# Designed miniproteins, single chains, continued (3): the designs that were tried, part 7

Each design is a single chain, and the fold is of that chain. pLDDT is the mean over its residues in the fold that is shown.

## One batch from the design tools (miniprotein)

Design m8211
Fold by ESMFold2-Fast:
Structure m8211 (fold): chain A 80 residues (1-80)
Amino acid sequence: SADKEEAKKILDEFNIEFEELEEKARELVKKGQDVTPVIEEMEKLAKETIEKLSKLMSQEEVDEVEKYLKEKIEELKKKL
């Protein structure tokens, strides 16, 4: 379906942007610089992604994706 294809595109775009932010965060840690602004960008990206997906997916599917994205950010924060 068109909604499923659009949802996949949104998730693919999220993954690309998240990987770029993760690399930026790791470079900041190597330089002894504050990662807070990059973590805030990750949280904003996750929120915007969930808002887009909420128009294309069931509430149960959106809740699972939101949980996954929040856990991904929290796991990264523990490793930085």
Scores: mean pLDDT 86

Design m8212
Fold by ESMFold2-Fast:
Structure m8212 (fold): chain A 83 residues (1-83)
Amino acid sequence: DEGERLIKIGKAIIEITERAYNEPNGNLVPTTEEEKFAVKVVEEAIAKAKTVPGEEAARAVAVGTPKKIGEELIEKGKRLEEE
């Protein structure tokens, strides 16, 4: 159960990050608990990116950071499910 939960949260973070990238003016409205957590992670990354000088560096923080968090959660969840 814990492994499955981590995988769901990680996938939600990656999906919300991709939606924010494809629809930068869109509203990210979470519908599940996993999506609520994912939106919070993505919003915090975007807020930090606004304080980073340089467009490329800011994008890396806004997109790269939450995607990496999501990928790490999926990997941890898979390891728990395999054991």
Scores: mean pLDDT 75

Design m8213
Fold by ESMFold2-Fast:
Structure m8213 (fold): chain A 62 residues (1-62)
Amino acid sequence: SLEEQKKLVEEIKKRREERLQARMDAINTALQTDPEKAAELMRQLEDEERFRKLIEDEVKKS
């Protein structure tokens, strides 16, 4: 069960990195054409990451 949990965490991290890269590419493109849109996309990404960090901290606290 511990090995299964470790593999699951690694898969989640890999998928997260791939999604983050795609979103960063979109933000970088928007930054060149529409800075306001880029700022909104960055804020959304930060909000999602902050929320996920909060959940991870609660799990560790348990």
Scores: mean pLDDT 76

Design m8214
Fold by ESMFold2-Fast:
Structure m8214 (fold): chain A 95 residues (1-95)
Amino acid sequence: SEEEREKALKLAEENFPAILERIEEVREKAKELAKELGWDTEAAILAAGIGLIIAEEEGKYEEVLEELKNSAEPPDLQLALNAAKVLALTLALKK
């Protein structure tokens, strides 16, 4: 539901502000990708954006981008948010 998506965004905003700032930069690419692949939901755009940010940090941007283009289904928002939590923890531990 829309309420679940708003709740997820609020949780991400409170716990991962640095990741959310980067989502704005990749949002246009994620939105364009979603349009090309027929995913026009806010959840799919957000999930794709998060996935691309994680892929960039891992040096796998091109691999993940190609995987998304070849996917028959939109990316899962909950899975993307869980991956973002792991990334945030990993970045905190590097300090």
Scores: mean pLDDT 68

Design m8215
Fold by ESMFold2-Fast:
Structure m8215 (fold): chain A 81 residues (1-81)
Amino acid sequence: MKKVEELVKKFYELEAQFQQALQQGDLASAEQILEEMLKILEEIGKLTEESKDPKMFEKMKELVRRLQELVAQLQQAKLAA
């Protein structure tokens, strides 16, 4: 589905922006980027449920794991500040 491909691309673009914000010490921007990523992930999840495609479920699991890793990085950065 074209919309899912666009959302997945947006998720990876936001991941890159999140890493840049963390490197700059901009924790407020990093937090806002994570919120936007969560909203995109919720949209992908809805489309994945509608598709019933096993490959989409595996991709969704990968994206959830990536988001959890980024949340942990932000929490660690806040503790170091």
Scores: mean pLDDT 82

Design m8216
Fold by ESMFold2-Fast:
Structure m8216 (fold): chain A 93 residues (1-93)
Amino acid sequence: SAEKKKKLEEAEQTTEELEKLLKENPSLLLTYQLILGYLELAEAYLEVGDKEKAKEALEKAKELFEKNKDKLPKWLQEKIKKRIEELEKKLKE
């Protein structure tokens, strides 16, 4: 439980920092890292039982991914899609 809480705090800090960096200097790499950050944040919220915040983080990941997916290599698109599907399945349980 303490490790899950630490993971959540780190994920929230990382996403906030990436949002600021992307706003100051937009790049495809930072966009990709922020998509992963939101997915990690959604997973961390699920691990502590906060399904509502997990859904919000997942929706941010999905929105950012849909807006930028054509700019990403196909293998990264497939990797992100799979992780989104796995999180959506867990949220329905």
Scores: mean pLDDT 87

Design m8217
Fold by ESMFold2-Fast:
Structure m8217 (fold): chain A 61 residues (1-61)
Amino acid sequence: PRLTVKEFAQEVLDTAEKSNAPEEVIEKIRAILEDPNPTGAQIQELIDLAVELTEAGVLPK
């Protein structure tokens, strides 16, 4: 199944919350989710966070 940017951001947010990520990180992800037109830079930051969570073993590969 193909995820939209909004669906992907929601999954990253849920994972960050479960991993007890810093509030600053959670707020940043929420800002991207609430933005109707997220920029490429914001999407890249979201991807980078997802990669870091995967490396930490929080998100399955």
Scores: mean pLDDT 71

Design m8218
Fold by ESMFold2-Fast:
Structure m8218 (fold): chain A 91 residues (1-91)
Amino acid sequence: MDFEVDVQLGLAQISLAVAEISFQNILNSELSNDEKIKQLEDLKKFLDRLLQELEALRAVAPAAMVPEIDALIDRVRKLKQKIEEELEKLK
């Protein structure tokens, strides 16, 4: 149980770090606005799935791990907000 939660938490941390790097790469790219919109919408869908997985993990996690999961949920929500703000600028 604890081992499974630790593994899932570690994978979620890696997934979020990759998403954060992808977001920076999209913003710094010379891609067209249409291509940036498509990549940002795909990234947002990825984060929606990650958020759902983290909320499910929180429900079964030991109390000691809940603060770390809550911190990741907050980071996912903040990244989603930044993506939505950039999408509004490009549309």
Scores: mean pLDDT 86

Design m8219
Fold by ESMFold2-Fast:
Structure m8219 (fold): chain A 89 residues (1-89)
Amino acid sequence: IAARREALAPALEAAYAAASPERIAEAEALEKEGLEEVKKAIEEGDAEKAAEIARETAERVGELLGLPEEVRRALGEIAEEEARELTEK
């Protein structure tokens, strides 16, 4: 997972560099809200719910930052896997 995140880092850095401060703030707020919902699902032991919220949050943040669809999908898949692992293990 960490290695796949590192592979996406250049695309994320470029997107953040191109985004307005206001759009970055919106992305950060959305990510924080999503993280709180994922944490609640993990505490409830609901791996599927945690994975779904994590994936949707990552994809929405990517869309706000103007990331390509394939990068948004990859970020969503990574977030989904991380949330499942945190809930089940």
Scores: mean pLDDT 78

Design m8220
Fold by ESMFold2-Fast:
Structure m8220 (fold): chain A 65 residues (1-65)
Amino acid sequence: SPPSPTERLVAAYEQAVQTIADFYNIPEEQKEQMIEEVRRVASDPSLSREEIQREVIKIINKVLE
């Protein structure tokens, strides 16, 4: 069966964070922490898509700032 909209959203955010972390040479342990946090946020059924996007941006900014 094709992936659900939620599964596609989770995969897209994981891929985006992986790409950003690799581009900025983020340490492996910190990269794994970012991916885990993003996975938890993006798979949370109580959050809207807009809330998920906001939380993912916070995770990225916390590491890059």
Scores: mean pLDDT 81

Design m8221
Fold by ESMFold2-Fast:
Structure m8221 (fold): chain A 114 residues (1-114)
Amino acid sequence: METYEARGRRGGLEVEVKVEKLPDGTAKIHVRVRATAADGSVVEVEAETTVPNLEDAKRIADAIVESVRAGSLEPLQRLLEESTDPATKKAIEAAMEAIVGARQRAADLDLASR
């Protein structure tokens, strides 16, 4: 199986993306986002999606890592705007939701610990 891995971190936010080429020519993307709250508690959010080809999956993985490193969803938002395939768009949206969800859950833990 052809595989691709990408990782990025910024402050308390870390992402790991694994891409696997499936026998039918599609590619599976597994996104794992970890956010560390101020008290050291860790929140983990995962998303798994499938896109039509390995090239699109690699582009999404790179955009996820770039977005985390930059502290901005702009790289993913640009890729979403450029994408026309519905499955690719859903994969990008799922990745954005995982990043936002992890950040929000970590922030909620910080508020609850007050």
Scores: mean pLDDT 83

Design m8222
Fold by ESMFold2-Fast:
Structure m8222 (fold): chain A 67 residues (1-67)
Amino acid sequence: GAGEEAIKAAEEALRAAEAGDVEKARKLGQKAMDLTSKALSQGDDEGALKAGELLREARRILEELGG
């Protein structure tokens, strides 16, 4: 479902951030945000929440790479 796709995209964004691939992480992060919005619209609150947590961690890593 949309929640599963959002989690997968968010995990891929997190892995890209951990690898220092800022461009890939941003692109996958945007995809994960779009899928998270779709999951929320379908009532998949658990999938959306999990994807959001992964995206926050990816963002934290990207901020550390930028400093």
Scores: mean pLDDT 83

Design m8223
Fold by ESMFold2-Fast:
Structure m8223 (fold): chain A 58 residues (1-58)
Amino acid sequence: LPLLDAIADAVLAAADLDTPWESPEVREAVRAFQRAHGLPDDGRADEETLRAMEAAAP
């Protein structure tokens, strides 16, 4: 999904730069990604969420 690819790329790039997981915009991106993949949409970037993002992002 185009939206999914954009969200995954943005979140992964942000995580690599700093610790932006507390920002509302990053949490909303994580929640949107989690909903798309049937994960708990609590906005936390746990190990399963990060693995799913890496699998979705080439």
Scores: mean pLDDT 64

Design m8224
Fold by ESMFold2-Fast:
Parts: sequence; structure tokens; C-alpha cells
Structure m8224 (fold): chain A 80 residues (1-80)
Amino acid sequence: SPEQQLREMIKNLPKDIEEYGRYLGVPEEETERIIKEAEERLKEIEERLKKGEPLETALREVVDVRGEALHRLLEAAARA
């Protein structure tokens, strides 16, 4: 279902951030901080989704979390 696909995206996002951080040469400690912050936001999205938040709203929030994490990784890489 679309809801299960969204939940799978949420589950996989931390691993995607880790892989991108490694690819960009971001220090592991910095990547872990970005992952932790993203995971906290994703938990809040999952909680709202369980309470009946529309899938479209949850998807927009997940896209925002992903975008922010990628931006932070790129900034960290640029300072290397």
C-alpha cells in the first residue's frame, strides 16, 4: 500500500544518509549527528501518520527531512 511504501522510505532514510555521507567524504561523527536529528524528526512523522495524518502531508515532511539532511552533508563536505 502507499502507506506501507512511505513507512519503508522512512525506515531506509537513515541508511541513505549514511551512504551519501560516506560517498561525499563527510566525517563519520558528523554523519551520525545528521542521522540522529533526521531519525528524531522521522519518529514524529510516524507518530502523526499513526494518528491519521494524510499521506500527502507525511510525504512532504519526509521529503523535507531528506532535503535538509542532504544539504547538511553537502555543507560538511564543502568545509573539508
Scores: mean pLDDT 84

Design m8225
Fold by ESMFold2-Fast:
Structure m8225 (fold): chain A 77 residues (1-77)
Amino acid sequence: DAETAREVARLSAEAMAEYAKNGDFEKAKRSGETAALNAQRAGVTEAAELFQKMSEAAKNGDYEKAVKYAEEARRAA
C-alpha cells in the first residue's frame, strides 16, 4: 500500500544519504533506486526525481552533487 511504500522510500533514502556521506556510492545508488521506485508508488514524485538525479550524479562520479541530491531526497521523502 501507499503507507508501506512511503516507509520503504524513507528508509532507503536514509540509507542512500548515509552511504553517499561515507563514499560508498555503489550502495548509495542501489538504495536511491529503491527509494525512487517506492516514492513513485507512494505518489511522492519530487523525491523520486531527486533520487534519480542522485543515482545519475553518483554514476558519473559527481559525488558532491550526489550527496546534495541524497540530502534533498531524504528531506522530501
Scores: mean pLDDT 78

Design m8226
Fold by ESMFold2-Fast:
Structure m8226 (fold): chain A 61 residues (1-61)
Amino acid sequence: SKEKAFESAKEYLIKELGLPEEQAEELAEKIVNSELTDEEFEELSEYLSKEKGIELPKRRK
């Protein structure tokens, strides 16, 4: 389950968000393990908005 979640997150980050493979792999691992901090999520969201013009789905409550 975690391996499939990791692969799905990695593919999403590469295909939809256009992140480099190495960076996508690191972020996918953090996402799957719930290790992504609020600051890291904000940095990712800012990067995507600024560099790619992509807005992430609304943050969960």
Scores: mean pLDDT 67

Design m8227
Fold by ESMFold2-Fast:
Structure m8227 (fold): chain A 110 residues (1-110)
Amino acid sequence: SVLDDLGEWLKLALKHVDIDNPFAPGLFPYLTLLGLIFKFLKDLSPEEVKKAFDETAKYLGISKEELVELLNHYARVIGYTGPFLTPEDADDGNKLAEFLKSLLDYLKTL
């Protein structure tokens, strides 16, 4: 499935991130956050993406708005230029799914 393919890609990306790479301080936390989202994610539908973000925020003990800010911060660190989420998008499954797809496409170019 698309999720299995993305999960395998994410696993390979984590293995190939050199700790001495200038992007490693941002990329490693980012891939860890995405891996945690993927742990709770069944498919890339807006409903399941929203649920995965809810569960990830609960697991980390932070608000969904804080999770959005954290994802935007590390996306900027690795050179992603947008589109970014706003804190108000934290409960919008369509916006979350669009962001996640755009971001995964960007990560494949690295």
Scores: mean pLDDT 71

Design m8228
Fold by ESMFold2-Fast:
Structure m8228 (fold): chain A 81 residues (1-81)
Amino acid sequence: DPNAPTPELQAFFDANAEAFAALEKEAEEIAKKIKAGEPISAEQAELLITTILEKATRDGRKLSEEELKIIAKAEEIVAAA
């Protein structure tokens, strides 16, 4: 069942899967820093917010209470910058 756009799109997503995984890992480390009360940059806070929102959208789910709390803390850091 060859479909030239579908295999290309799958290869594109596969090629970017490592980048998405790296962003998710980085967001997890940023979230750990926020929970530990460690300083993070506004750019790191924005990356965390974007990564959590995109992941929830891809999963077709609403944000958890924990995710909402972490986003709220990250938004405070962005607003303070």
Scores: mean pLDDT 73

Design m8229
Fold by ESMFold2-Fast:
Structure m8229 (fold): chain A 70 residues (1-70)
Amino acid sequence: VTVEELVEAVRRKMKELGKDQLTPEEVIEALREAGASDEVIERVRKLLAQTGRDTFTLEEVEALIRLAFE
């Protein structure tokens, strides 16, 4: 699974829910549905928690996904 595939999964989730921002749980659900590994999911979960924010834009989630693959 590529970074680009995970970003597109998040975009699809936003469109499905009619939201411009997703909660951490909604982001993790989108990644899980896209076939992200447990390792990637846990890295993204920790990065989301470290921000101290409740909701995330697509651009913010993309940046965190890229960090998770570092």
Scores: mean pLDDT 86

Design m8230
Fold by ESMFold2-Fast:
Structure m8230 (fold): chain A 108 residues (1-108)
Amino acid sequence: MRQEAVEKILEAHRRIEELLRQEDFDGARAIWRELIDWLLEKGIISEETAELLRELVDLLLSFKDASFILGVLTVLLGELIDHIEAGDQEGMRKTVEGFIEGLKLLQS
């Protein structure tokens, strides 16, 4: 399961990167939400973490800067992979909350 989750995250990242290069922010949001729903269905993330990830993607995509979005997303997904491999659901939730707080400060 953990290896399958990592493979799904990496594939979603590649698809999102391609869509962001085309400035298809709605397409990128759809792929991101598809990934979140899959991770939740497989019990890899909690419902609380899934809601936070949905908030994070909407906030991140609101910047309308493909390079910035890709940079933040790459770091976030790397940290999520590390927590998934460690089985650390609480660390995953805290990581997502930290990204949301950081992005809100940038919009202030």
Scores: mean pLDDT 84

Design m8231
Fold by ESMFold2-Fast:
Structure m8231 (fold): chain A 58 residues (1-58)
Amino acid sequence: SHHAQHLRDALLARMSKSLSPKALAEAKAYLDEKGVLDPNAVTAAVIIAVGIQLDEEL
């Protein structure tokens, strides 16, 4: 839906300011698979992206 696309783009834009391209790509893939209108999927995507970011910094 139009709303889902806007939410996805806004989330990815926010994340792009703090996360590496690899972390962003994984979060994008997860959101595209599960859907941005599911709060559990959004929360999981953020957790996954943060985990990848931390792994890249270690």
Scores: mean pLDDT 71

Design m8232
Fold by ESMFold2-Fast:
Structure m8232 (fold): chain A 79 residues (1-79)
Amino acid sequence: TEAARAAAEAARARALELARQLGPEGLKDMQHTEASADRLVAGFEAAGGATAGYQAALREFEAMARHLERQLRERRERE
């Protein structure tokens, strides 16, 4: 559980850093992803599966980080 939580937190921090670089649109996307991840953790926790919740949150933050990295590349090409 602790290792899964730490991994999810690290992925969240990475995605947040990318969102900040993208600006308001990235931060808005990150807000939606955070809300989704929080619902997943709460749902799995209520079912007795906190570790599974953090693993699901990790996957959402990793997917968001890939999306934000792509958007940042596209923005640089448009300069």
Scores: mean pLDDT 82

Design m8233
Fold by ESMFold2-Fast:
Structure m8233 (fold): chain A 65 residues (1-65)
Amino acid sequence: MYEIKVKVPNNDDIINQVKSFLENAKVENVGDEAIISGTVSSDNLVPLTDLVQKNGGYIVSLKKI
């Protein structure tokens, strides 16, 4: 499992899609962007990072736990 923090556009559809890959998801709204943190499985890591990047977001931090 991984602790992940991502930054995405502040769009409810994008936020909800990202949250669907995360356990214990926390969302912080920062103007036109949202910071989403949580835990992700190894199997969901690549699909999650692809979703984030395709929507103009980026990975803020990633830690293996």
Scores: mean pLDDT 86

Design m8234
Fold by ESMFold2-Fast:
Structure m8234 (fold): chain A 87 residues (1-87)
Amino acid sequence: PTAATLTIYDRNGNLIGSADAQLLSHDATSVLLRFPDAAAAQAAVALLSQAQPGDRLIIRTSDGRRLSGLLTGFSQDGTDITLLLSA
């Protein structure tokens, strides 16, 4: 897994917040992130719950990659969170 920072902006470009995680996998429409513990995952869910569909997500990895998309939804499985994104 690659260390990554998730950052969320609203539709007006205002920063909603950020969270540190590990990037496990991604495809064209989804990103799977792992959080270090239940408290970190709960904080990330609280952050994502402040976001609206269409808010912009940016994921920057420690190896220099940048993933971005518009949030369409998310789901939680323990300390793992799947983000659903559109272009």
Scores: mean pLDDT 85

Design m8235
Fold by ESMFold2-Fast:
Order: structure tokens, then sequence, then C-alpha cells
Structure m8235 (fold): chain A 67 residues (1-67)
């Protein structure tokens, strides 16, 4: 699971989803929270989700972290 915080419009969650899917991952669910969103995803065995998230540059002070 990935927690995204500091959202302005939700486009930052779209950036996270695009990064996951570009690496062959599948987004299972997006749960919206008062401070952001929690993204649930399935990744291929050869892809480290933490590395994908750590390399994301989100706009506007938004932050993504693996739960």
Amino acid sequence: KIKVTGLRSGSEVGDVIAAIESKGGKVLNVNWTPDGAIVEAEMPDDVDIKEVVDNLKLRGGAKAEVL
C-alpha cells in the first residue's frame, strides 16, 4: 500500500498510478482520506515498489510513501 499526502487536485495520485502501471503493476484500489489517498497496488516480483515510490517527484509538496 502507498500513502499519498499533501494533494491539491488528485493529479498527484494519478502520477503515482501512472508510475505503478508503467512498471507493469496493477492498481487494485484508491481510498481517499482527509489528507490524501491510500493506493493499493500489485507489482511484478522483479519490481521494488519502494524504489518506484522513492523516485517519484510529486508537485506542490505532495509526498508518497510505502506503508
Scores: mean pLDDT 73

Design m8236
Fold by ESMFold2-Fast:
Structure m8236 (fold): chain A 81 residues (1-81)
Amino acid sequence: IQSKIKELEKRAQEAAELARTDIEEAAKLLREAAEEFKDFPEVKAILEEAAKQVEATKDGAEAAEIIAEAGVKAKQLLYES
């Protein structure tokens, strides 16, 4: 589980950085991360919903904030798993 938390943190950070310059690529990275967490359905759902919200906002700063918040929530769920 500790390795999964670190993987999630890395993916969320990469996606948040990408969102400031390339929202579409950031959303794609979130969807790929969601598939990697398929064994944690609640985490997968958070990441998929974040990707949808990121694509809808079309603002890099807001997208990065959405990703950061989703990462925190997903990390908390992994600790509870």
Scores: mean pLDDT 79

Design m8237
Fold by ESMFold2-Fast:
Structure m8237 (fold): chain A 86 residues (1-86)
Amino acid sequence: MKEEIEKYYLEFLKKTKELTEKEKELIKAMIENMDENGVVSLTVFKEKADKLGMSVEEMKKLLDYLEEKELAEVDLENGTITFKLP
């Protein structure tokens, strides 16, 4: 699962025109840090976003985009992001 998700998102990020370069780098970093089930913590997300100089609004916009496109599920109660294949 992890390798399939990683390959899919790396190709998606190369081809998409809907995301900024900072957003692409953040997604890439999240994919590199996900477990075998595609799960990464919101703590890791915030740490990587901060290193890229992303604002809170840019972070919210990206999470909303991922949920709207059904590319990820955001669980604020458990503090996780789950990446999935379409």
Scores: mean pLDDT 81

Design m8238
Fold by ESMFold2-Fast:
Order: C-alpha cells, then structure tokens, then sequence
Structure m8238 (fold): chain A 65 residues (1-65)
C-alpha cells in the first residue's frame, strides 16, 4: 500500500534512520504494515524495513490501495 503523511504540529520520525519530518513536510512510502494505537500514535513499516512513527491526530494521512 502507498501511504502519504504530511506532518502537522507533531513530527514524523523514521526510527530506523533517525530522520525527522517537521511541520508541512510530506513523506510518501510503500508500506507493508500500518497501525494506529488507542492514543492516535501510528506506526508504518515500509517494504525496505524502515519504521516510521507519526501522530494520526496532528498529521494528515492518505492511504492508497
């Protein structure tokens, strides 16, 4: 699945590389896993094995497929 996340007031963090996406920055990835916990904290695992954390309440997420 293709996931596009735009960072709002909360950053998007690549836990694998340490890269941080700040407000207004957009990330598009091919994901094997997408989950959001009860607190609205999301996790994406990419086809390359990278792990991203984001805030589903502060960020804009679009899933295609």
Amino acid sequence: MTITITAGSAPIVNLTTGKVYGPGETLTVNATSYSVNSDGIGQVITEDGDVYLFDSKQNTITITE
Scores: mean pLDDT 83

Design m8239
Fold by ESMFold2-Fast:
Structure m8239 (fold): chain A 65 residues (1-65)
Amino acid sequence: MLIRGKLIGSDPENGVATIRADDGRILTYTRNTETGEGVLTIDGEELPARLASVGLDGSVTIEVL
């Protein structure tokens, strides 16, 4: 599943990105900086995910694995 949205916040030192999805939901993407594994948190549920693309305008695409 692909989720599209806009990056509204980031903490690259902790591997955290906050995304406003196209449907208006706020999502958190967390990447483990040691393993490279990503997790998308939606309404308290953690889903394995990867950051598929980031645009210069802050547009993002997350792929749920």
Scores: mean pLDDT 78

Design m8240
Fold by ESMFold2-Fast:
Structure m8240 (fold): chain A 99 residues (1-99)
Amino acid sequence: SKTVTPVTGANWKKVVAVASVVIGVGNAVKIKVAAAKKAGLPTEVSELLASAPKWTKEQSDAFAKALEEELKKENLENIIAYAQSQSADTSLTDIADAV
């Protein structure tokens, strides 16, 4: 079984911003940001979304669906694990560095 390690410090903040960005643009992103704020995440997430790189439509659509489930549970650790699995063809580090 796969377990997710909790993130700490500035690292969780950056990963959440990346996860929010990779779901794409438009209403889906706005919904995720609203849910993230409800979970007590910083407004910096919404600011990063404006300048972050655009993910492919296939990746953003699939990721947005699964991210919706994890974010609904407000489980940051699962969001991180999911973001990493979806980034198999794209380095999550490269995306994080871009934001």
Scores: mean pLDDT 45

Design m8241
Fold by ESMFold2-Fast:
Structure m8241 (fold): chain A 85 residues (1-85)
Amino acid sequence: MVEEAIKELREAGAEKIFVETAEDRDQANQFIIRVANEAAKGKTVGVVVTYREPDGTLVTIALVFKPTEDGVEPLLSRTERRPLP
C-alpha cells in the first residue's frame, strides 16, 4: 500500500517524499528520473509511484535516492505487484 511505502521511505531517511500516479511504466520512470535529479541537488528524496499494467495488475514502486560525489544512488528500492482479484 502507498501509506506503508511512505512509512518505509521516511524510516530510510527520506527528507521529502513525492507520491505520484502514472498512466504506465514509462511515465512512472519519468517521475523516478525527476526525483533522482532532485536528490542530485543534495537531498535524500523518496518517491512512491503507482501505475496499472494492461492486465490490471497494480504496480507500486518505492525508491529513496541519496546524494553522492558522483550524483545519486538508490538507498532503498522495492516494487510491489498486486493482481486484480
Scores: mean pLDDT 80

Design m8242
Fold by ESMFold2-Fast:
Structure m8242 (fold): chain A 55 residues (1-55)
Amino acid sequence: MLTPEQRREVAALRGVMHYTFGQIAKRLGLSPQQVLDAYNSMSPEEEEKAMREYL
């Protein structure tokens, strides 16, 4: 199960840095499927907030 902090990191790395799900998974010590599932479960509002906090 991803923490809220890990979910924000996924959104920021995908949205801002354009990392692949495999690269994000390697960085966070997760499986690519866990990263994909977390990203697909995010609301547009959650993703936008994470990206703004990263910038």
Scores: mean pLDDT 78

Design m8243
Fold by ESMFold2-Fast:
Structure m8243 (fold): chain A 60 residues (1-60)
Amino acid sequence: SAAERAARAGAGAAAMARALGLDSVRGQKYANQMTGAPAEQVTVAPDGSSATVSPEAASA
């Protein structure tokens, strides 16, 4: 599904940012770029290790 693809892309981007030593702000930016969702619809863990996308973001 589109929601699953967007959430997976966000989580992957956040995990990659963490592996590269980027902070949570940069992790969220990468997750947002990968999912194409607005920042407020992308939730990134404080350490940038994971991200989720609201279902509405995937529908837009």
Scores: mean pLDDT 58

Design m8244
Fold by ESMFold2-Fast:
Structure m8244 (fold): chain A 58 residues (1-58)
Amino acid sequence: VETLTLTFTGPKEDEEKLFREALEAIEKYRAEGWTPVKVEVTVDENGIVTITVTFEKE
């Protein structure tokens, strides 16, 4: 099993843009045979949003 991790990070005011970028990446990589197995969203003490998407491929 091959694993690929993509990370999108920015300030909370850009959260909508970050989610759009993450969703576009999910659609693109699914078309290439990657399966999104994990999506994590974290917000740190400084209001920095991090979206991490983990994909797997046989």
Scores: mean pLDDT 82

Design m8245
Fold by ESMFold2-Fast:
Structure m8245 (fold): chain A 88 residues (1-88)
Amino acid sequence: EREKLLEEARELERKAASLYSAASVMEAGAYANELIAERLEADPRASQEQVEQARRDAERNRELSEELKKEAEELEEKARKLREEAER
């Protein structure tokens, strides 16, 4: 029935929105860790391990952000198809 398809679409849309929000947080984290790495690299007292850790954290956050966005896009596509079925 139409109501069930629309409710399923709304649930997927809400989950996609949540994933986009999480992706934005991961992107902010990546940017923050990049700034930390730059600051540590400019500090002659900082260890190479600290710089490497900040760069790894930035890269991990970027990768996670991309994965979350991809999952969100897939959920949006599924929601769109459910809405099309409801409107047939």
Scores: mean pLDDT 87

Design m8246
Fold by ESMFold2-Fast:
Structure m8246 (fold): chain A 80 residues (1-80)
Amino acid sequence: SMEDIQNEIVEEIKSIAEDVSELIIKNEKDIEKAKKLLEDFKKKIEESLNNDPRVTEEQKEEILKYIEELIKKTLEKLSE
């Protein structure tokens, strides 16, 4: 169904975001650079979602909120 496709898109983007976070934790030692990379990633995802007619505004908000929380957690881990 369309809803199943939409749910798969949401989960796939969340998975990609987690992979990006993990790569940054492993490879970037500068917190300010890590923050910029994560914010740039979020902006690119937002632009992609704005141009995807399959994604609803509610799903876009869910994805962006998830990425925002992931950024916060990633920066906290880098500060340890």
Scores: mean pLDDT 84

